# Designed miniproteins, single chains, part 91

Each design is a single chain, and the fold is of that chain. pLDDT is the mean over its residues in the fold that is shown.

## One batch from the design tools (miniprotein)

Design m3363
Fold by ESMFold2-Fast:
Structure m3363 (fold): chain A 74 residues (1-74)
Amino acid sequence: MSERERLLRAMRRLLEELKRRGAPEEVIRKVEELLREMEASEDITRVQDLFAEAMGLVAEEVPQMADFVLELPR
């Protein structure tokens, strides 16, 4: 599996978990938008930057999910 495919899979897992745990709608929408940007880009550096932005957003806005965020690949 490519690094890009790995990050996209991790991002989809994060989004599913946010929805399952009832995270704020604004956080879910922001993560969905970041995922769409990742899917639209073939630039691995851009995909990595977007993934890092999503991780930071979840850690800041949904600190109760910190354990899950730490389990996702970097």
Scores: mean pLDDT 78

Design m3364
Fold by ESMFold2-Fast:
Structure m3364 (fold): chain A 76 residues (1-76)
Amino acid sequence: KEEVKKQIEILKKNIEELEKRLEEVEKKLEEAKKKGTSEENKKKIAELEHEIETLKARIAQLKEQLAALEKQYQSL
């Protein structure tokens, strides 16, 4: 039971770190949107939007893993 609890705590910390990283990338996207309408800037915006989507997907996966571990913890 204690081992699963430690894994839950580690996952929670990993999710927290990724959510902070997502916040940073979202701020970079807002900065990019404030810069001119050049094709280079449009490409940068697309890259940042892709990074945000990737981070959101990873956070969702870890939250699903956390839910599974919490269910396992309840069954112990």
Scores: mean pLDDT 82

Design m3365
Fold by ESMFold2-Fast:
Structure m3365 (fold): chain A 90 residues (1-90)
Amino acid sequence: MAVEEARRALEEARRALEEAHEAVLKTGSPRAIGATLAAVGALVEAELALRRAETARTDEEARQAAERARRAAEDARRAAERAKRAAEEA
């Protein structure tokens, strides 16, 4: 169920962005801000991947879209971790 997988990945990316934003609120460091912007980019990629999964014409296209969404969620989580580290170390 590729659309459901992509939707879950988008939800994970949204949560990661919220964590990054909370980390930035503890610091005003350019490093934490930069990491949060990276998380925003990953969220946009996850949204595009979900749209691609919803409009897929074949099972293969839907599977590839879901994989892209999962990768975007992973990128968002990594960006959130960078933001949290910047907040703790800055």
Scores: mean pLDDT 81

Design m3366
Fold by ESMFold2-Fast:
Structure m3366 (fold): chain A 55 residues (1-55)
Amino acid sequence: SSQQQQIQQLQQQGQQLAEELGRVLDDPNGTDAQIDALQAQLSQVDAQLKAVQAS
């Protein structure tokens, strides 16, 4: 179903963002602004996943 595809895509996006956040956290040149932006994007993906799963 389209719902299953959307869930899979959101899970993949969340994984990619989590990996990027991990890299920024391990980078001595990583900024708080970059960390905040990635955390906000992860929260948005999580909210979208919950919304799709609740439909």
Scores: mean pLDDT 87

Design m3367
Fold by ESMFold2-Fast:
Structure m3367 (fold): chain A 70 residues (1-70)
Amino acid sequence: KVDGQISVGKAYMLMGDYEGAVERYEKAVALDPSNKEAQAGLLEAKAKLAESKGDLELAAELRAKAEEVR
């Protein structure tokens, strides 16, 4: 269920497992592509993953997109 994938994604974000967070939010978006919380969560998780790899420009762009979706 979408809510379950979103909840697990949030847990991975809190643990710093951004790759796990991306995977779970991608599943949430696949289950309901119109779910704005799932879409924003995916973009935030991707931004954190980019930031962890040193790509601050991509991280900033992805955060801006997350704000746009909401």
Scores: mean pLDDT 81

Design m3368
Fold by ESMFold2-Fast:
Structure m3368 (fold): chain A 61 residues (1-61)
Amino acid sequence: MQEEVDRLVAEAKRAYIAGDYEAAMRALLEAAELDPAHRESYRAGVRAVAETGGLPVPAEV
């Protein structure tokens, strides 16, 4: 579980650096599903990515 979450967070960071904001948000949403104890942190991350990319914040967050 923790390895999966770490992989998703790393994927989100790489996607964000590459300018793939949709992929970054998807990875953070999946991490939130696997690690609900840190859901608010991932939710804040999704919001920040959406704001930077000019995209709507997903209702799932």
Scores: mean pLDDT 78

Design m3369
Fold by ESMFold2-Fast:
Structure m3369 (fold): chain A 81 residues (1-81)
Amino acid sequence: SMEEQRRFAEEAERLAEEALRRAPEWEKDPSKVDEAREMADRLTEAAERLKEIPEASEVAQIAGSVAGRLYAIADKREAEL
């Protein structure tokens, strides 16, 4: 339903906000690389579900962008190990 889609978009937005708050921690601590990847995977799944819903397209773009940043952080930290 449209209501379920809106609730999912709101949850995806909150997840992206959480990821952005935690990103500095993951950038500084290589032991957290798996947590960053798990969060990126969750955001990628959310972006894929929302990408074709016009009302949720902005949230989908934000979730995808944040996921990309987290993957970049994880890849860089793994390369330093």
Scores: mean pLDDT 83

Design m3370
Fold by ESMFold2-Fast:
Structure m3370 (fold): chain A 65 residues (1-65)
Amino acid sequence: GMKDIKEGEELVKQAEKAYEQGKYGEAAELYRKAARHFLNAGDTFRATVLYHLAQYYEQLDQSQQ
């Protein structure tokens, strides 16, 4: 629904702030939460993109020394 889209968009903004601060693990979790909201809204394309982005940032977090 419209509420899921708004909540997903807010979570994307929070994820963007997290990665700008080098908090890749937090960004990954926020992107996963955003993807779930978009999936609930029927936006499967955006959900899929955000799931892949979450996986990428999770790998960056695990690759930090």
Scores: mean pLDDT 84

Design m3371
Fold by ESMFold2-Fast:
Structure m3371 (fold): chain A 57 residues (1-57)
Amino acid sequence: DDEALAKAKEAARKLQAKGVLTEEQAQAILDAKSVEELSEAISKLSEEQQEALRLES
């Protein structure tokens, strides 16, 4: 849904600023148009990056 997408995108931007996500990884999340695309982008991250994104959201 739109709220989940917005939270994930905000978290991705913050994690990119902290150096946890690369620019490419953060951009993949920002480019997600649906929860399914978001889930696919997140699944390509490391377990540590996925946990950081969950905690930041």
Scores: mean pLDDT 81

Design m3372
Fold by ESMFold2-Fast:
Structure m3372 (fold): chain A 66 residues (1-66)
Amino acid sequence: AKKLFELGEEYLKQKKYDEAVKYYEEAIKIEQTAEIYKNLGRAYSKLGKHTEAIKYYLKARELEKK
């Protein structure tokens, strides 16, 4: 999970948002954390996929309430 998350962060920094989404989606299959969902939402937002971005931001917020 950590290595996949770090790869997603690296691609997000390089503005390679499709690759960032791919690695974050693989990370959430292993571990579902608010941080991963928040970054997945950010990557989708940068791709202009606002509906998907909102979905993942809501998932992150729900996990942070616990």
Scores: mean pLDDT 80

Design m3373
Fold by ESMFold2-Fast:
Structure m3373 (fold): chain A 85 residues (1-85)
Amino acid sequence: MKKGKIVEIDENGAYAEIDGIKVFIPRSDVEKLGLKVGDEVELLKVFPTQLAVSMGGPLYAVVKLRVNGKEVNGYVKPEDAKKLE
């Protein structure tokens, strides 16, 4: 099981690093779950890459994380998703 930590929180959300890969957690989940810099993150699952089919949407691969005993979705660049498998 891969582990990492929340390394940064900004106006957009939190960034965790797992094996040198940045994983984004939206600010709404950061606030709802009370996430903080230094919190341990466990990688539970990497989902297949999802294409943003709408015009101008960002392309992300989705991952399932556990932080402070709670599950949350994280978002990574598709090219980095393979490095987390």
Scores: mean pLDDT 75

Design m3374
Fold by ESMFold2-Fast:
Structure m3374 (fold): chain A 60 residues (1-60)
Amino acid sequence: GLYRLTEEGRELARMAGIDADVLSTAQIGEMARRLTGDPSTDPEAAARNFEKDGLIERIS
C-alpha cells in the first residue's frame, strides 16, 4: 500500500533520515526499524501502528 505522512509523521521521518511525503508499506517498515533499532520490525504492523497514531494516512 501507499501512505502519506501527516505533519507529525514528517517530523518522525526526518529523524529516521527519510525525505519523502509518500511511503510504501516497505518504506514504513524501514522507517520504524531506523527509529526503534529493531531489525525484526514487520512493515504491515508498523503501518497499522503509525496509522493508528495519526502519523500516516493510507492513500492506496
Scores: mean pLDDT 84

Design m3375
Fold by ESMFold2-Fast:
Structure m3375 (fold): chain A 79 residues (1-79)
Amino acid sequence: VEVSEEEVEELIEETTRALEEAGVTPEQLRELALELARRAAEAGREELAAEFRRLAEEGVSAREFARFVAEAIAEESKK
């Protein structure tokens, strides 16, 4: 079972809204991105780890973070 592009877009919007409603700060999103980068590196997914680190360094918005998470979930579903 693969997540459709439409479901990915819905997930991005729902995640963005949830983060905004919770008042999650850019600093908290950055910390979460770095934690996900560490987990990706431990799993041998160096390219994904580099993308999460780049997102943290550039200053992640709630929408950008939600998009990255949704895309990563979609890629895993193809496996």
Scores: mean pLDDT 73

Design m3376
Fold by ESMFold2-Fast:
Structure m3376 (fold): chain A 56 residues (1-56)
Amino acid sequence: MEGDARTTSERAVRGIAEATGAPLEEVRAAAARDGGLGAAQAGAEAGGGRGYPIAA
């Protein structure tokens, strides 16, 4: 993967972490264990659509 898929998965993890308040590492581990980034991708789509990057 050259970046697009990886960048999307990174954003998905961050979006979910921000929405749930969980650490990035825990969200990433949960996504990997629970069947990969399918759920994380859905979270990124919802989070990304709501606006610009939100760190805090």
Scores: mean pLDDT 58

Design m3377
Fold by ESMFold2-Fast:
Structure m3377 (fold): chain A 57 residues (1-57)
Amino acid sequence: GAKIEELGKKYGLSPEQVEGLRQLAEELGPELAARYASRFGGLSLEDARELLKELGV
């Protein structure tokens, strides 16, 4: 939805990347998903946590 597109633009991720991280957080938990995004996506851990919080996970 619009929120996924907006977050993708804000954090420099594609909508598919944002959706993938949301699904990862649902499967592995938001903390581990945030660490994954920080390690492999180039996001700071703080930005990754805020992104997932905005996604409701």
Scores: mean pLDDT 79

Design m3378
Fold by ESMFold2-Fast:
Structure m3378 (fold): chain A 69 residues (1-69)
Amino acid sequence: SLEELEEEIRRLLREAGLSEEEIERFLKAVRDGDWETVDRLLVRAYLRGASVEQIERLRELAEEIRKMT
């Protein structure tokens, strides 16, 4: 479901050290199809310690949400 995909994104971004404000900005960017903002926040997550595998999973989840909106 959309709710489950959004919760997984929140969990992964929180683990990477993003703030709740940054997480909501990411989710809004995904819903809006604003891939520039999505990719900028993914770079931020990576620089804060997210693995390549976590970044790939976040991108996959964002693509799935975009298909549902």
Scores: mean pLDDT 87

Design m3379
Fold by ESMFold2-Fast:
Structure m3379 (fold): chain A 59 residues (1-59)
Amino acid sequence: GAARLAAERDVGREVVELAERLLREHPDWSEEEIARRLAEEMGISVRTARGVVRAVRLA
């Protein structure tokens, strides 16, 4: 059910906003820890979450 619900929304914007918030609130966490938390919260793969975290850090 979760994968279908995620496909019906702009997952990119919500994922980016959460990634930025997690990086700001948890500067001591590794990229992998941020990516895992992001994946759990948004119902996306850790691979996708890792890509988002890296993109946000490079911006």
Scores: mean pLDDT 71

Design m3380
Fold by ESMFold2-Fast:
Structure m3380 (fold): chain A 65 residues (1-65)
Amino acid sequence: DDAAAEAVAQAVKALTGKEISREAAQRVVDALRAGDDEAARAAIKEATGIELTDEQLEQVRAAAE
């Protein structure tokens, strides 16, 4: 879903100050929808170099839904 990937990219940029690619945002969406929080966190860290807290990851999940 294009809207979910865009919302996730915006949320990650707001939290980290880093812009992520469409492909990275889609990986995060897919991981969150699969219930794989570790994969979602890893995808964000690979794209930004920043490890999100559990609270920050919940903000990203809210954007994806």
Scores: mean pLDDT 83

Design m3381
Fold by ESMFold2-Fast:
Structure m3381 (fold): chain A 65 residues (1-65)
Amino acid sequence: EEEEMREGMIEAARATAENLLELGVISEEQAEELVKEGERLAKETADPEEFQERLAKFATELVEK
């Protein structure tokens, strides 16, 4: 159960990275960093809501800088 939720979170991170890469707002390197951060967050949080908030903040930081 926890493992499946973590896999879903990682897939959400991949989808976010792909969307931002397709829009041209991040590089391939930044997309890879976003996926890695998503993997770390998925391991460290059991709350999908907190996961999404933290991932969104990281993605925003990549886009703005």
Scores: mean pLDDT 78

Design m3382
Fold by ESMFold2-Fast:
Structure m3382 (fold): chain A 66 residues (1-66)
Amino acid sequence: MSAEQREKAIALARELLEQGVNGLEAARRLMEELGLSPREAGEAVGEVTGSDPERVAAVVEALFSR
């Protein structure tokens, strides 16, 4: 994704997580609102939570790529 898309994704993920939305639901909202792939949404959530972004991206991709 572009740097601008990544910045928007991180900002939205941070807002959702701060409101008590769980990581998987936050990733789903990023896909819906910003048109991100499951992997891109997972990377943004992983970065906000301080987790391994590649690991979170792989989990989100496995769950939403059907």
Scores: mean pLDDT 79

Design m3383
Fold by ESMFold2-Fast:
Structure m3383 (fold): chain A 137 residues (1-137)
Amino acid sequence: SLLSQNQTALINSKDGRLRALAYREMGLLYASQKDYEKALEYYDKAIEAGKDYPELKAQAYRNKGLVLAKQKDYEKAIEAYKKALEADPSLEAGVLTNLGLVYAKQGDLEKAIEYYERALELDPNYERARKNLEKLR
């Protein structure tokens, strides 16, 4: 069984923060098994449980965007990443870089460049953003 008794107890907790953490961990576990349908289900549960916790909500949206991008649902991936940015404006360069990559996959090179440059403003040494930006020049 992939679910421990401890994880089951956390999911049934009255504490929304603990439920959000447990649901996000379940989503990550299913994503690692390439069960993307269940991963998305658990990330949606993490978003709802974490509604009063912006950082946890942002992390769940970020993970949802990654899974949607793997499924090539680029429009939904962009929506999820933008909701992550809205929930936590202090998001890491990696999330901004992933958003740029999805825009590039859709052919929106202007938006891709904008997000890569924003990622490099936040972290000037972020190799993934720098290399992806160089490919568009």
Scores: mean pLDDT 85

Design m3384
Fold by ESMFold2-Fast:
Structure m3384 (fold): chain A 87 residues (1-87)
Amino acid sequence: KEKERKAVAYEVAGDLLFAAGDFEGALQSYREAVKYAKESGDKEFLKEVLERAIKRLQEIIEKSTDPNVRAEAERLLKELQEELKKL
């Protein structure tokens, strides 16, 4: 319950930061959302959070012109895709 609430809160924060063009902040928020989703122990919830985060990371890679942001997004994308395969 508490971990799921934190995951959703960070996901919403990430989406707001993404909409504002703060891709670095969005990446940090999505990383925290996945962390709390993992800690929740709910595999279905984790799968949904991973799928949404993966989609947003792909959008960040497409929109960002900052090579550091793109590299961090690509690294996180690979991590989340591997986590999703384990479910």
Scores: mean pLDDT 87

Design m3385
Fold by ESMFold2-Fast:
Structure m3385 (fold): chain A 102 residues (1-102)
Amino acid sequence: MELDELKEKLDAYASEIGARIRELVARLQAQGLLDQVPEFEVRPLTPEEIREAKEKIEKMDLSDPEGQIEALRLLLNIQNTIAEAIRSGDLEKLKEVLEALE
């Protein structure tokens, strides 16, 4: 797969994740809980950490504020990982991140 094709696919995932982040932020804001969201340490994830984060998000109760906050934290870390991979232009890193998201 060409570098441009990998970036395009990752941009699509970034857009989807960004939409989910905006939805969770809006839900927390509507509940008056946005000020209660702890400061998250946001860092790039390894491919294994991306898979673990995806599995956790899929199993979370998003009707619960605690689940909403934790899902937001995980989605922000995945989003940052995608952004870093795209910025790096490293074909191997882009492939690894895309495989972890699929």
Scores: mean pLDDT 80

Design m3386
Fold by ESMFold2-Fast:
Structure m3386 (fold): chain A 52 residues (1-52)
Amino acid sequence: MEEIRELEEKYRKDLAEMEKAGKPVSEIGDLARKYFEELERLRRKRGLEAAK
């Protein structure tokens, strides 16, 4: 839970910074994709740990 919360806060800050800097939607989308990939990795880690 803590790791997911930290990831969410980081994503929020990065998103705000990109919007402030006028980054293109493609870069904002790339940031979102990386966020969801990290979230999926955390979920899989928990799944694999439960399987051990």
Scores: mean pLDDT 75

Design m3387
Fold by ESMFold2-Fast:
Structure m3387 (fold): chain A 63 residues (1-63)
Amino acid sequence: SAEEARRRALELMRKGVQAWKEGKYDEAAKYFEEASRILKGVDPDLAEAFEAMARLARKKAEE
């Protein structure tokens, strides 16, 4: 369901934010990428936001 997809994405966002705070940008990117994937058919705008966060996390991992 759409509600379950949003709940799962929120859990993944929390894990991604925690990984980011710990400097684990590759892990953060993977969490944000999965959140975006789950939301792509449910909430495209939110999926795009998570994709942007994943791209930023990947850029940080390369620095």
Scores: mean pLDDT 86

Design m3388
Fold by ESMFold2-Fast:
Structure m3388 (fold): chain A 90 residues (1-90)
Amino acid sequence: MDALKAQIAALDAQIAALDAQLAAARAAGDTARQIALLDQRIALLQERIALLKELLKVAPKEEISKIIGELLREIGEILDLEAELKKLRA
């Protein structure tokens, strides 16, 4: 469990670094770079979802609700990012 939480924390740091790059690409109006960075962000969020599912298997009962809440938020975020990608590619 603690090892999974450490992997999730490391992934959160990667997502934060990517978000900074995405903000810079948006400020520059670089559509091609935005598309590439959004694809990478979706991939990292999918990896985070996989880790949350693994965490759910080993977590104590009192943490289950919190993990499910995070999982649902991540799924919603992926859907929002996929919608943004569709608009950029249009």
Scores: mean pLDDT 86

Design m3389
Fold by ESMFold2-Fast:
Structure m3389 (fold): chain A 82 residues (1-82)
Amino acid sequence: SDEELAKRIFENIKKTAEELKEKYGISDEDYERLLKFIEEAHKRVLEAIKTKSPRQAAVELAAATLDVIGEMLELIFKKKKE
């Protein structure tokens, strides 16, 4: 189902976030904020799957994924500037 696909994508995103925390030494505070952002993005996608057309839900999944990538990159670049 689309919900199961979204769940797998966001589980993989969370695993990537954990790996980035260890690799770049992201603080516990920044990591917890990133996890909250990922959880809100996942919720946004699940609501789109339930309430919108399949096309609109797919666009929301893409947008939410790009938003999460942006947050991850911000944390990586912040650490590299230190």
Scores: mean pLDDT 84

Design m3390
Fold by ESMFold2-Fast:
Structure m3390 (fold): chain A 64 residues (1-64)
Amino acid sequence: STLEELAEQYEAKGKEAEKAGDLETALRHYEKAAVLYQLLGKEEKAQEAAERARRIAKELGIET
C-alpha cells in the first residue's frame, strides 16, 4: 500500500473501533491517521483525524 492508502486504512479502522465502543483502539488509529495525513500534506484530513483523537482522549480521561 502507498502511504495514502495506509492513512485511509487507519482512519477506517479508527471509525470501526469508535463505532464498536473501543475508544482506546479508535484513539490510536486516529492518531496514526493524523500523522500520516500530515506527512502527506493533507491538512484538512489530518486535522479531522486529530480532532477525533483529541475528543476520544478527553473522554478516556487523557489530557491533550
Scores: mean pLDDT 85

Design m3391
Fold by ESMFold2-Fast:
Structure m3391 (fold): chain A 63 residues (1-63)
Amino acid sequence: NEQIIEEIVELALKGELDLAIEKALEEKKKRSDFEAIKEAVLRKLREKGLEEAADLLEEALKS
């Protein structure tokens, strides 16, 4: 799970937010533990000062 969390966070840090959202949505379809991954990703993005990216990712994942 750490690998997936880091991949999504790294994409957002590089400004590739659309790819980060796409990867998160694909992982949501494949696994039942996605809520834990989502919480970890959002926490890491907010810790790094990427509040707007975290908010956009959170909103996209509500669909």
Scores: mean pLDDT 82

Design m3392
Fold by ESMFold2-Fast:
Structure m3392 (fold): chain A 84 residues (1-84)
Amino acid sequence: SLEKEIEELQEQIKEAVENNDLERALELAREAGRLAARLLKERGLDVAEVRAALEASLAKEPDAPDTVATAAQRAALEAMLAEL
């Protein structure tokens, strides 16, 4: 299921962040964002409302993330928005 795949990716992202592996964390975060967008569409959520919420979240993020965790979070949001 998409939920299980996202859960597994989130655990791998946590491991990559703990290991300070920026490239791995970004790759995993982008994939998680894409799957999350697909899950939201499958659940019948309003794509326009989800898009607006993601754009608002990205606008609140710092222009340059300064940790692996914040970089991964931004990458996931950007990938999710792109997949919508």
Scores: mean pLDDT 81

Design m3393
Fold by ESMFold2-Fast:
Structure m3393 (fold): chain A 65 residues (1-65)
Amino acid sequence: EEVENLIKEAESLMEKTKDPELKEQLRRAIHALRLAKELGDPEAYQSALDELRRVIEKAKAELEK
């Protein structure tokens, strides 16, 4: 539920972000989270979730400049 909304937010930020480094970080974070969820590894999933949230926050800060 919240995870799917988080992924959609990241995809939206990736579309709006002009920084290619941030776009790549968002893309990789989304992919890592989806992969961890598919594998059913709770530790990998939590780590990927934390990283995705961190990258989302970084992208939001960049867009506010």
Scores: mean pLDDT 80

Design m3394
Fold by ESMFold2-Fast:
Structure m3394 (fold): chain A 55 residues (1-55)
Amino acid sequence: DEQERRLQRLSDLAAEMSRLERQLAEAEKRDPERAKELRRRLEELARELQELLAS
């Protein structure tokens, strides 16, 4: 099912974002520059998610 594949990708994206959010929370205290990179990556994934939902 095409929809099943789409939902799977959505799930994968959500899981990746959650993982990055956790890493970001930990990195903010240890390494601010890495935290900045993680935030940027999260923004990119959020955009991909939006595009997937809009299509």
Scores: mean pLDDT 81

Design m3395
Fold by ESMFold2-Fast:
Structure m3395 (fold): chain A 57 residues (1-57)
Amino acid sequence: SAAERRARALALAREAARADVAGDYETFKRLMTEAVAIDPSLVDEIWAAAREEAARL
């Protein structure tokens, strides 16, 4: 479903943010690419989720 795709994309974005904060930029790039590939229309939500997760850490 669209809700399941959105949940997966946002979960990948949050995982990417944790990798970036840990200094693993290659994992960050890979996970963000995968998240956007799930649904490119969610790109703004995906980046917002990554920023919010990074700010929380």
Scores: mean pLDDT 88

Design m3396
Fold by ESMFold2-Fast:
Structure m3396 (fold): chain A 59 residues (1-59)
Amino acid sequence: NAEALALAAEAAEAFRAGDLERAIELVQKALETARANGASESFLADLEAFLARVREALA
């Protein structure tokens, strides 16, 4: 899913910039887009793991 991959890339960029709030929002959008478009379970798991890591960094 090209759109979900693009959102995930933007989330990674935001995370590297230290913008954790934006990174969380972008990962959530990527996950929602991936689910809606029938992405693989492995891709969904990767996005969920990334979301969990960003949330841990924020907490």
Scores: mean pLDDT 83

Design m3397
Fold by ESMFold2-Fast:
Structure m3397 (fold): chain A 65 residues (1-65)
Amino acid sequence: MLSAEERAAIEATLAAEEEVARRLEAEGRLEEAARGRRVLEIAREALARSDSLEEFLALVRAALP
């Protein structure tokens, strides 16, 4: 399984990227924000389905062109 430390690090990164997306939306940078939101959705789904850091990274890579 993903260690508590690995999970916390991923979740912290996702939270930071969520804040960036919100700021871009507030600034009217809608295309950049939408791109960030799409990546966040992929990463959150991967985190929910993965039991290891390697599996998480593989799922993210498979979902991104």
Scores: mean pLDDT 81

Design m3398
Fold by ESMFold2-Fast:
Structure m3398 (fold): chain A 102 residues (1-102)
Amino acid sequence: DVDELLKRLEELIKRGEEIKKKAIEKKNELVADFAERLIELLESLKKQIEQAAKNRDEETLKKIEEVIDQIEEQLDFLEENIDLSNEEFSEKLREQAKKLSK
């Protein structure tokens, strides 16, 4: 359902903006930058959904939904670590990257 997917995107963009605002207030520049990147990606996906829906491209819509699921997990990670210093958050990112490499 394209309308449901677009609504989910709008909710995630709003969540990303709230995370970015909180990160700026807490002076966590790395979390703020990461949140901004995720917001930009979600805005790009919104345009891709509209195009795929017009073309009735179900495969592309399914792939976009999977990417949205991954972005939601990344937003959860940012919220869980928003109170960390830039140095502590950088270390947490390295630990996550190391786990994904194994």
Scores: mean pLDDT 81

Design m3399
Fold by ESMFold2-Fast:
Structure m3399 (fold): chain A 96 residues (1-96)
Amino acid sequence: SLDKAIADYEAYIKKNPNDAQAYLNLGRLYFAKGEYDKAIEYYEKAIKIDPNNTLALRNLALVYYKKGDFEKAREYLEKLEKITGEKAPNLRKLIE
């Protein structure tokens, strides 16, 4: 279940507070539950630890789009494209 996976990751990050991948995974689980504010919180923690985490940046663009915050969605899309050096046409088409 999603709630069991969330509880397991929350226990893990309490002991491993600098593991960017664990925060990314926890954000994905909250996103799957539709808890977008919690997903954003954990994706932001992932990028504070690993600013070049392209999956966290992509997921931040998508979750802000789902919330209707199109300016923040575009901001994270632009950060993603700057880091990768590549256009993200499928994500850009969704947001724009």
Scores: mean pLDDT 86

Design m3400
Fold by ESMFold2-Fast:
Structure m3400 (fold): chain A 90 residues (1-90)
Amino acid sequence: AEEKAREGLELGRRAIELGLEALRLAEEGGGPRPAIAAGAAAAIAGAGAEFHARKALELGDEKLAEEALEEGRQALELGEEGLRRAREAL
C-alpha cells in the first residue's frame, strides 16, 4: 500500500512538472491549443493523483493507493503528450 501510494505521489508530481513545462513552451510557441490542453490536463490530473496518494498513505488504503498509482501514470502520459505538442509548435 505505502509503496504504491508513494509511487503514485511521485508520478503525480512528475506529471505536474511536465504539464507546467508544456504550458511554458506553449507560451513561447504562440499558445498552440493542443499543447495548452494537454499540459493543463496533466497538471490537474497530477494534482489529483497526489491528493489521492497522500490520502492513501494517511488511511493505509491499498485500493486507493492502486487508484492513485494508475491516476499518476495517466497524468504522466498527458504531461509527455503536452510536452511533445509544445515542442512541435516551436
Scores: mean pLDDT 84

